Designed miniproteins, single chains. Designs and how they scored, part 96

Each design is a single chain, and the fold is of that chain. pLDDT is the mean over its residues in the fold that is shown.

## One batch from the design tools (miniprotein)

Design m3527
Fold by ESMFold2-Fast:
Structure m3527 (fold): chain A 76 residues (1-76)
Amino acid sequence: SLEKEVLRALGDMYLSLARIALEKGDYETAKELAEKAVELFKQVDENDPEAYQVLADIYEKLGEKEKAAEYRKKAS
């Protein structure tokens, strides 16, 4: 449906922005953007392993090792 296509496209855009923020060292912004991407993918009943991998990398940079491990497991 058009709604699912729009939500998926928005999720992809937020994930791309999260990666850019992560590369720039803006870990808090990267976290918010990646979490928004995961939320959008869940609304269309999809789980994107790449989104979980990005969240794992972000949590690792934030020093939150347990959360990083949890999202890395979800990405597998």
Scores: mean pLDDT 85

Design m3528
Fold by ESMFold2-Fast:
Structure m3528 (fold): chain A 72 residues (1-72)
Amino acid sequence: KEDEEIRKKIVEIMLNLADRGELTPEEKALIKEVAKKYGIEVEDDMSVEEAMRLLGRIFAELTGDTRPPAPP
């Protein structure tokens, strides 16, 4: 699934950011690419905090089907 691949990439980037506390150019480019796919415009000069927030938002949209199950 496309969503599974994107979630995996988001998790990996967030883990890397948490471990290093910094955003690499490769991670920045990947974040911009993912954001663009979801119609989100991103500036090149984003901070680690901005990147984490953006990734969290995209992740929430990918997992946003939290409706309770229908009754029998």
Scores: mean pLDDT 70

Design m3529
Fold by ESMFold2-Fast:
Structure m3529 (fold): chain A 93 residues (1-93)
Amino acid sequence: KTIDPEELEAEIEIALARAGVAVLRLALPRLEALDPEAAEEVQRLVEEAEEHIRKAEEALKAGDIEAAREHIRKAKELLREAARLEEEAVARA
């Protein structure tokens, strides 16, 4: 009946993580042209992050806020590493 602040926070973080995935995926064709090995690693990290986002969404729907937060944390870590690899590849080009 009332909006749960923790549930709303988790929903916002999931939406931001999904936006991060979309941005990184848009960059992949250019990254592949610059550094194919970095592109493969970024693709792997993005796919792993999407799996954690999916699990976070499932946990949130089940009311398991703690599990949702854990999966969000893992997704954010994977996306941060993917962004770092992209930045390093661009800096070397």
Scores: mean pLDDT 85

Design m3530
Fold by ESMFold2-Fast:
Structure m3530 (fold): chain A 57 residues (1-57)
Amino acid sequence: GSMELEKRIKRAIEGAKKVLNGPEVVRKAAIHELEELLKQASGELKEELEKVLNELR
């Protein structure tokens, strides 16, 4: 993806890691954001997104 997409994905992953044990509403919001980014991700970023999604679910 573009450099901007890569930065967005990395920032979203970092944000999601901070809310893994947060309120359900916040975790669900992070899940939806990561699922949308997953549609555009490839390679290692896709693997990191899937790993964080598993931890949020």
Scores: mean pLDDT 80

Design m3531
Fold by ESMFold2-Fast:
Structure m3531 (fold): chain A 66 residues (1-66)
Amino acid sequence: MKKVTLYVTKDTPKEAIERLKKELEEQGHEVEVVEFDSWHEAARAADKAGTRELRRRLMQISAELA
């Protein structure tokens, strides 16, 4: 089990966050959600953490829910 951080903003749909969190937890990951004021800051944090793919997945789910 490895801890994974999801970097989000207040504008990120909660449903999208919950879906991705559920997917990661099913894979045995512990998920932490960290909220930033801007997408630019959230994107930078994800890039530093090497979780750019998770951010892309979150955006896909968000678009599907719109």
Scores: mean pLDDT 77

Design m3532
Fold by ESMFold2-Fast:
Structure m3532 (fold): chain A 63 residues (1-63)
Amino acid sequence: SGQLNKIVSKATDLAEQGKGEEALEVGKKEVDELLKEGKITEEQAKLYLEGVRKVVDEVEARR
C-alpha cells in the first residue's frame, strides 16, 4: 500500500533537481516492474503513473 508514496517521492526528488524526464522514466520503470511481478493490477499501474506525472507537472510549473 505504500508503493505509490515511495514512487511519487522518488519522482518528486528528481523533478525538483530539474530532471522531470528522468523522474517519469524511473516512475514508469518501477510501476512496470511491480506490474510484471503481479504486485499491482493494471488499473493501479495507471493510477500510479498518473500520480507520477501529476507531481512532475506540479514541480515543473513552479520553475
Scores: mean pLDDT 80

Design m3533
Fold by ESMFold2-Fast:
Structure m3533 (fold): chain A 66 residues (1-66)
Amino acid sequence: SDAEEVAALRRAVDGALAYLATLPEDERRAEIARLIAELRALKRSASPPVQAVLDEAIARLRALAA
């Protein structure tokens, strides 16, 4: 269900952000850029509830890159 996918995606994003915060700045920026590209690709075929979570994830990744 979308609710289960949303919950799993939010947990995965939280884990990814924690991991990315441990990386050196250059590696972190490269990995964030790669993940944003992947999430944008996923968003093109996702349902509206999943698209909203992907948009939240992209925003959080951008904030971590700043």
Scores: mean pLDDT 85

Design m3534
Fold by ESMFold2-Fast:
Structure m3534 (fold): chain A 73 residues (1-73)
Amino acid sequence: MEAEEIARAARENIKEALKYTEAGDLQKATLKLTAAGILVAALAFEGAEEKAEELREERKKALEKLEEAEKKA
């Protein structure tokens, strides 16, 4: 995959994880964040380290929101 395509896929998985977290579907949110993590690792492997770091931070924020939702469930 092109690095740009991998980055888009990672962002989309993070967005979907946030939507599932908001909807209370914590299992799907977890799966989407796992997929985003794999895509971020692929970006780093392709040498797109700056994009990988940006997406790692965004994924971390999404994980924090998921953890907050789990505590309220």
Scores: mean pLDDT 82

Design m3535
Fold by ESMFold2-Fast:
Structure m3535 (fold): chain A 63 residues (1-63)
Amino acid sequence: MAGEIARALRDQPAITRRSLALKKGDLVRVLEELNEHLARVQNLKTGEVGYVDRHLLEVVGRA
């Protein structure tokens, strides 16, 4: 999944300093899969980097 483009399936608030806020339909580049629950991603619209729940992401293409 690292290096792929994914879409947010639902809204996610920025709960911690390291979490990335996402809105449903936002496109992100997956930079790193940390474990089965967490990925580090970049929001393609804002350029911001942060951690998200992998279960919120649907892969839509390659980066």
Scores: mean pLDDT 75

Design m3536
Fold by ESMFold2-Fast:
Structure m3536 (fold): chain A 77 residues (1-77)
Amino acid sequence: MEAEREKRIEEAREETKRVEEEARRLEATGGSVEDYREVFQRAVETRDKAVEAGDHEVANRATQAAARAIEAARRAE
């Protein structure tokens, strides 16, 4: 039980970090609306996994990454 939860938390943390980095990269270099929408979808999925694992910090970070991606998508249009 604990080992499975730790694994899910670790996976959610790694994915959240990747989503955060990708969103920042696209903001800096210029991405398409489709690129930002993909980042948003991944962030939402990661948030849900973090919530299921009980890691509210990672869920919060994923939520913030999703918000950044949707804002960037609106600017890219």
Scores: mean pLDDT 76

Design m3537
Fold by ESMFold2-Fast:
Structure m3537 (fold): chain A 80 residues (1-80)
Amino acid sequence: SVRDRLIAGLRAFRATSSNPALRAALDELVDRLEAGELPTPAEVAAFLRSVPGVSDDEVEAVVALVARARGVPLEDLPPA
């Protein structure tokens, strides 16, 4: 499913990240997905931008992953 692909992708991204703030934020996103939520790319971007210590490049990478898993074109995403 889209949710299963997104959870797998977020876990893989978390495993390669050295940023503890991003790792904690990705853990929260995975928990929300496992609880039955399916956040949009815009909702993920807003959440990650609210986390101190997460860079714009990291937000962009995670949002692109979410968009791809959901089948949303990158050009239709909110600006990073």
Scores: mean pLDDT 79

Design m3538
Fold by ESMFold2-Fast:
Structure m3538 (fold): chain A 55 residues (1-55)
Amino acid sequence: SREEALERAIEGAVTLLRDGFSPEVALQLIRAAAPELSEEEAEEAVRRAMERVGL
């Protein structure tokens, strides 16, 4: 589902940010890995991931 895809993207972005990737690179990688998500949804996933990691 769309909600499940978004949650997976958030978790993926959290992992990327914790591994030291910038938010810009994390966004690029999430967009490549989850092409079913819109640009806005991918941006939202990275934003929520940043909140989870304290950025």
Scores: mean pLDDT 86

Design m3540
Fold by ESMFold2-Fast:
Structure m3540 (fold): chain A 92 residues (1-92)
Amino acid sequence: MEIDEGVAAIMMAVGDLLEKKGKYEEAAELYERAARRYPDSPLAAEALAKAGEAYLKLGKYEEAKEYAKRALELDPENEKAKEILKKVEEKL
């Protein structure tokens, strides 16, 4: 578990750096890959929520909504996923 969490955390940190540089599509792809590769990691829900946030920033509201829902299926208390879903509903 710790090794899987460590690799997922590194992928998320690189994704965060890509977001900081405005590379939202690349960040979203990396977050999705982290969640897909390590689905049992405690970080999987957070990775899906961050992918949804990146898609929201790209104006891809349908994709943002889907990733936020998937994050909430893994962690119903994920505040970032709830915030993304609320913001998507304001745009749709």
Scores: mean pLDDT 81

Design m3541
Fold by ESMFold2-Fast:
Structure m3541 (fold): chain A 70 residues (1-70)
Amino acid sequence: NAQKEADRKLREGQIAFLNGDGEKAKELYEEAVKLDPKNAKAHRQLARLYEMEGKTEEAEKWKKKADEIA
């Protein structure tokens, strides 16, 4: 089930982020989006990571995607 796998990747990404591993969190959130392109939460988490990196244009892209889904 792709939606359950996406939720699992999202959870793993959140754990990586809490452990200070933003790079791994980003990879896991990207995998979650790949598995379930309608996962608005994964898009929002990815946007937040780009915003924290100072990549404003990428962050806005992912925020817009999340808003279209949710």
Scores: mean pLDDT 83

Design m3542
Fold by ESMFold2-Fast:
Structure m3542 (fold): chain A 73 residues (1-73)
Amino acid sequence: KAEELFKKAEEAYRAGDYEKAIELYKEALELSKGDDTTQAVILENLARVYRKLGEYEKAKEYLEQAEEYLKKA
């Protein structure tokens, strides 16, 4: 379930394990295909992790993807 992976990703993020958080969020994203609202939420969280890592260009790309999914929801 995407929800379980999302929860584990949040736990990894809070623990400061950003690599693990990215891995789990990406897995949750794959399982949430067809659910535009859930995909947008996961993409926003991926952007948050990349911003925390100082990778602002990747963070911007994920935020732009999230906005496109939110417009459809």
Scores: mean pLDDT 82

Design m3543
Fold by ESMFold2-Fast:
Structure m3543 (fold): chain A 87 residues (1-87)
Amino acid sequence: REAVLRTIALTLRAIGDLLNDDLEGALAAARELLELAKKYKDLEAARLALKIAKEALEKAKEAGDEELAEEAEKLIEEAEKLLKELE
């Protein structure tokens, strides 16, 4: 289905962005994954968004990028809230 293919594509994009230290790109992909998770009630998409956001947070903290770290923390909070709702 379209949603599954989009989840795969966004996940691969986010992994590539993380490997290249493109934290803005990784967080943008995680945000799109979270919107797909909300729209389709997709537990796996929400889990992937959470995992990507946590990895981006760790890298942002290591880089001293407080703005990206705050963005990642907010995305983590939203993803964890959605996961509780889908449980």
Scores: mean pLDDT 81

Design m3544
Fold by ESMFold2-Fast:
Structure m3544 (fold): chain A 62 residues (1-62)
Amino acid sequence: MPAATLEQIREAMELAIEGARAAKEGDLETAVRLYEEAVKLAPGSALIRENLAWAKEQLAKA
C-alpha cells in the first residue's frame, strides 16, 4: 500500500476514536468495523491494529 498521508492518518484516528466509543458502549461489532476502516487508512499504526485485535477478541468471546 502507498504511504498514508497526514489527512488519512487524521481520518483513521477519528474512526479509531469512534470505534473506542462503540466498544465502551458494548457495541463490539461496530467497534471492529470502525477499527477495520481505520487500519485501511493507516495500516502502519500499531495502536489501531492492537485496538482492532482486542475488539475482535472480545467479539469472539461473546
Scores: mean pLDDT 80

Design m3545
Fold by ESMFold2-Fast:
Structure m3545 (fold): chain A 91 residues (1-91)
Amino acid sequence: MPSGGELIRDFLANSTKDEHSINEVLDYIKDNHPGAADASRELLLEGLLSQLDYSEMPFLKGLTPDSVVSKEQWQEWLDALSAKHQEFERS
């Protein structure tokens, strides 16, 4: 089963846009990760945010599901998450 991080990377790799709303990415996770199907967007976002210190990535502070994040910021976020969850991310 691909991890949430792998799913987000797949989504971004297949997108032609330079930025995506958090809702757009969370909906992709909900559609492609069975463990996320019953979770609210708010709960999924809290799960992503709780894994990083805001002092390391200030743009994460105050994010809501309606927030727009650039592909570069998503990549930085995913790279930081991968560093903490290497055992679950097989890329």
Scores: mean pLDDT 71

Design m3546
Fold by ESMFold2-Fast:
Structure m3546 (fold): chain A 90 residues (1-90)
Amino acid sequence: SLEEEMREAIERLNKAIEEGAPLDEIVQLADEVYELAKKHPENKELLDRAIQALVKAANYIREKYGDTEEGRKAVQYLLDKAVELIKLKK
């Protein structure tokens, strides 16, 4: 189901964060969550879960990589995507 796909995508992202995965892996997994949510803009619960996951990933990257230009760019990238999903909620 769509709910299972989103749950699995968020679980993969959360596991990568917990295990201290590289910046590019965290961003890639967050992009997978974003793309799944974007395909289903009518599902507001799915959008909310994705927004929370993107913000969590951005906060982790800021804490661990905030001192780097790459980390700051990744944070802005993920927060911009979260804002896009918020706008889809109307």
Scores: mean pLDDT 89

Design m3547
Fold by ESMFold2-Fast:
Structure m3547 (fold): chain A 63 residues (1-63)
Amino acid sequence: SPEEKIKKLAELVRKFLAGEISPEELYEELLKLGVSEEIAKLAASPNPEDVERGAVRAVLQLS
């Protein structure tokens, strides 16, 4: 469901920001959730501002 995908996305982004998963792992997991390559790449950015923008866009895409 969209709600379960959004919960999983939030957990993945949290783990990424905590350094628990790599940018490559976050990117692959977001693609599996149905996030586009462009948005997944933005969310897995080394720039925290881009991570926030990517996460917001991913939530909107999965809604």
Scores: mean pLDDT 86

Design m3548
Fold by ESMFold2-Fast:
Structure m3548 (fold): chain A 80 residues (1-80)
Amino acid sequence: SHMEKEKEREELIRKLAELVKEYWKALFTGDSEKADKYLEEIAKLLGISREEAQAFVDKVIERVVVDGKSYEEAIRELLE
């Protein structure tokens, strides 16, 4: 049903939000290997390339930092 698909979508958004937060923390602390791992997990979860996942994460961070949105809100908008 539509409600079941919406629940699955919200769970995906929550998981993506956690991965984006961990990716950004790893970059901020200089852990490039850990950052690359999280980026690859985001790419696999979305079924996109690593380069597309990088662009996705950059857009999420921009919305969080510039527009003051939550990670979940930014991701929801980008997955429209």
Scores: mean pLDDT 84

Design m3549
Fold by ESMFold2-Fast:
Structure m3549 (fold): chain A 99 residues (1-99)
Amino acid sequence: NLEQEFNEAVEDLKSSNFDVRYDAVVRLGLIVKQTSDSELIEKTALQLIEVAQNVNEHVNVRRTAKEVLKYILKEKGSLLSEELQEKIKEAITLVDSLL
């Protein structure tokens, strides 16, 4: 049940444990690879944008979120609004500036 897996990953993003938050981002990436549901892909992209833009988040978690967002834009972008595609590009550019 991908909706349940999504909800569990979103809760894990709130964890005080780095490994739990890192694994949550990886699991969100696996969810988008397994689905063509535009609503689930959109919800997942929005969560990953928040992770990527969070200045208090560990840089490795933010970079992993960026890689998943790049995948979404490349492989699932046609299922997303132009506005959301632009927000994804902005989040990617922000994380790239952390190099």
Scores: mean pLDDT 90

Design m3550
Fold by ESMFold2-Fast:
Structure m3550 (fold): chain A 56 residues (1-56)
Amino acid sequence: GKAELEKLIEEIEKLMVKLVLQGKVEEAQRFGELVKKHKDDIEKLKEIKKEAEKEL
């Protein structure tokens, strides 16, 4: 639902902030573009979150 979608986007944005703090600015920007492209696809957002966690 919309709540799960919003929660996934928020969690990915938090991971992107952590990546920026680690100096991984280009990786964070890449994940930001993926979120924009797939902002209403729950399964793709789950995969994006998993990939962002791997970069930490």
Scores: mean pLDDT 84

Design m3551
Fold by ESMFold2-Fast:
Structure m3551 (fold): chain A 77 residues (1-77)
Amino acid sequence: KELFEKGEEYFLEGKYEKAIEAYKEALKKEGEDNAEILENLAAAYAELGEIEKAKEYMKKAMEALNSPYAEYQAEIL
């Protein structure tokens, strides 16, 4: 929880590399299928221009939501 909040704080400050680091540590502790953390990782990679990584994490986030109506957000990135 604290690591995720720290990642969001870094993201808002434009410190995307530090945000990614904090989100990855949060994912390790909360579970690799945590959709909220995966979505934030995708957003941070997109801000850095790492579009392929952003798409990868967004796809993982959609899969983690376990939704039969998976939204096409991964196709937009």
Scores: mean pLDDT 75

Design m3552
Fold by ESMFold2-Fast:
Structure m3552 (fold): chain A 68 residues (1-68)
Amino acid sequence: SAAEGAAAAYAAGKAAADAARENGDQVLFTRGEKGAVQAREAGLEGGARGGAASAGSHYDSAKEIRDG
């Protein structure tokens, strides 16, 4: 469902934010938190695939900045 997709998307972004917080990376933390909220909202409005794709993009972006 859209709600389930949004929840999964939110969890992915939140996990990225929490990892960034542990490493003291405020910028990555803020991006992860914002991405999680945006992904949840997109999932509820658009659909499960849309929400999951949005969350994946935000999560991957945050992770790439951290790892790069």
Scores: mean pLDDT 60

Design m3553
Fold by ESMFold2-Fast:
Structure m3553 (fold): chain A 116 residues (1-116)
Amino acid sequence: LTSEEQEKLIKDLKSKDKKTRLDALKKLLESKSATSVQKLEAIYNGLKSKDKEVRELAAEYLLTTDLLTPEQKVYLIGILSKSKDKELARETLEKLLETEKDEKVREAAKKALETL
């Protein structure tokens, strides 16, 4: 994924058109050429979206992607803990604890759940 393509998709993610926002997030997250940093930025912007469906899709990719480092996952857990969507944050963190093997990521998720 080129920097120009990423910039356009992140701009589309903030579009007034719901379908454009959802399609942009899917393209960013499903891209085989996207770097781990580009996927981190996509999930970050998705989780901060005012659109519930965009936030839910970003949370799903946080749970399912193999491309994020433990440090990147801890960062996104911090974003979830500060989310206004406390229900989605709680559900996502609970599901993460069921599948995550990295101890630092698990500890971050447990701590985030305590603050929600």
Scores: mean pLDDT 80

Design m3554
Fold by ESMFold2-Fast:
Structure m3554 (fold): chain A 92 residues (1-92)
Amino acid sequence: KAAEVLRRAGAPEEAVEAMERAEEHLARAIAAAEAGDLAAAQAHLREAVRHAREAFELVLATGSPEQEEAAEEAARLLEPALERAAALLHAA
């Protein structure tokens, strides 16, 4: 999980919590889209993107190379789920 990557790298707790919220909303967005609730899916996807952005801003603000590397890995872990959410919303 992306939040676990940030936690293992010693990211600020606020950044880890924001990433956990991002992953929760992303999972809910996919579930809502699969159920045909496009309004709920769009709302959860917006929250997922907002929380992920908050997490990355907090991590990058540390100026640590280890934190920057962890942010890149976390972003790569989110890509398949974000692509899935976007594809489901586009197919509707």
Scores: mean pLDDT 84

Design m3555
Fold by ESMFold2-Fast:
Structure m3555 (fold): chain A 98 residues (1-98)
Amino acid sequence: GYISSATGTEIRIVNKKVTDPLTGAVLDEAVEVEPGIYVDPGYVSGLYDLIRHAGGFSEEEALQKVAKELNASLGTALSGQDVALLLKLAREERERRA
């Protein structure tokens, strides 16, 4: 986990069953981005890849667009840097399981 410079709260992986507020799906692994607000790291990674590659945006622009979409859907205040750190946490967790 890490402390967001934008929200002042810890962004961390949680290993408990939670409901994804974006899709309504039950997740066994999620990232808590603000207290009580959980996202599927796989969904965020897919959204980033879609914006980055299909949209033709730079890495920084894609991260900012993902943050804007999440904030609009969840009522959060994430920065593009927070999205980058979320994606890093998800990647590190995948590497631990490989």
Scores: mean pLDDT 75

Design m3556
Fold by ESMFold2-Fast:
Structure m3556 (fold): chain A 92 residues (1-92)
Amino acid sequence: SVPRVALSPVQREAMAAAAPLLLANNGPLTAEDLRRMLEHSSPLQLAGLALLLYSLRGELVDSDDVAELAEEGRRLLRELAARLEELNAKNA
């Protein structure tokens, strides 16, 4: 059983805004898809992506600052895109 973690209203709204970005992709995520998310997502969507990525790592985020979370989302998307590009280069 997973411990119940109470998300703030802002965190719930941010995650809801980010969910369609993941559902719009009908295949495996590419570095290009992540770059597009980084360039075309709102701050609220970037904040939601940060919360989703931290959740996948089993990490909890105590911040309700959308601007702070959006910057974290940009950083995480850049890191993930670079890692995917490196993995693709190794398979070429």
Scores: mean pLDDT 74

Design m3557
Fold by ESMFold2-Fast:
Structure m3557 (fold): chain A 82 residues (1-82)
Amino acid sequence: SDVEEARRLYEKGLEAYKEGNYEEAAKLLEEALRLLAQALGITHPETIETLEKLAEVYEKLGNFGKADVYRAMAEEAKKERE
C-alpha cells in the first residue's frame, strides 16, 4: 500500500539522517510526505511527524527557508486537527 511504502521511505530517511546524509534524507522524507498526504491527509499524525522531521533535515542542510515552511505546515496542520 502507499502507506506501507511511505513508512518504508520514512525509515530509510531516518537512517540517512542518522548517517549525516541530509540531502538523501530530504529526498526520502519528501517522497514519504507526498504519499502520506495523498493517502491520509495533511492533518494526519504521521503526515505531521514527517513535516516536522523535514524541518529538522532542512535546518541541518542550512536551508532555513524550507525548514520554516515545513515547520509552519506542521503547526497549521496541528491546529486544523484540533
Scores: mean pLDDT 89

Design m3558
Fold by ESMFold2-Fast:
Structure m3558 (fold): chain A 72 residues (1-72)
Amino acid sequence: MNLENGEGMIKQGEELEKQGNLKGAALMYSQASYYYYLAGDYEKAIEAAQKGLELDPNNEKAKDALERAKLG
């Protein structure tokens, strides 16, 4: 369930990115990171949070998600 939710958020983020909504995409990638973290997939959680920060470097949710994933 949490992996499926994370995959869904990645797809939403990719769609928003294609629409030029970089802030919305960064939020979706941050949410994907959280779901991957809950699933115990810390590698995917880190990757998703990093994608969010690449699109919005000042996104506090993405920054928090990355720090959380690093702690395991």
Scores: mean pLDDT 82

Design m3559
Fold by ESMFold2-Fast:
Structure m3559 (fold): chain A 84 residues (1-84)
Amino acid sequence: MAKELVDKADPSKVTAANLLAMEGRAKEAYQLLVDSLIEAGLPREEAERAAKEYVADLIEQAIKNGTLTEEGKKLYKELNPEKA
């Protein structure tokens, strides 16, 4: 699961990404996770896939909390074409 790869990243950055995603800031959360995973030694392709899956899960939580922004919805749709 993408969560296992994300757990290799800097915990402080993962926490920040979680907070951003819960506020509906999916783009910022995604970029932060991708950068953090690359710093942890993951290839860009793997970092992008793991970040996409992890952010999608966090955004689903934000939708349930009613905090998802319009920009967050657009990015979620871009990262998950099936949801389009």
Scores: mean pLDDT 70

Design m3560
Fold by ESMFold2-Fast:
Structure m3560 (fold): chain A 58 residues (1-58)
Amino acid sequence: MEKEEKEREMERLAAEYLALEAKRRETGTLAPDEEARLAEIRAKLREYTEEIEKEFLG
């Protein structure tokens, strides 16, 4: 069930990413902490996508 938890975390990160992007569009700019969080989420989502692709294809 670790894969299911990881997939759910990835979905939560994607939702948070979209929420932060929407907030940025609404307010014009994000706080530095929010921009750092956005970058962290982006990196995590890329790592998860690569791992999932390898596991499903391999």
Scores: mean pLDDT 75

Design m3561
Fold by ESMFold2-Fast:
Structure m3561 (fold): chain A 75 residues (1-75)
Amino acid sequence: SSEVAPLIAALKDPDPRVRLEAALRLGGLGDPRAIEPLAEALKDPYASVRQAAREALEAIGGERAREALARAEKE
């Protein structure tokens, strides 16, 4: 959907509250286009953003999302 691309961009916003909201909304949309952007958000300096990205990846689900989560556990 047209909503996914602006939310993916918002994951790179300088405001951690904007990044948090973007991660939560992407999880709700369940669009697999968000998987790799959310995987990068697992490295966010704010624990709340990292947790939201993890929950979003779990909500999207599927093998690709599980692989992204497993990859983050090794870093």
Scores: mean pLDDT 86

Design m3562
Fold by ESMFold2-Fast:
Structure m3562 (fold): chain A 71 residues (1-71)
Amino acid sequence: MKPEVRVERDANGTIRVTVTAPDGREFVLHLPASLPREDQLAMLRRALRRHGFSEEEIDLVLSQFSRQLEE
């Protein structure tokens, strides 16, 4: 199974990132929209490692996150 990412922007300047693990568990990370993109990606990568994602899975999540921010 593949990890899935949902990205939502709040009016208060927060980006909510919901990640669904391959086993179906979800976690939510809140990122300040004012942070540089590289810092947002670094925070997300750190959270994914804490939740036991592999480096390959992390790269897929970061790619999905970046694509959704461009929408």
Scores: mean pLDDT 77

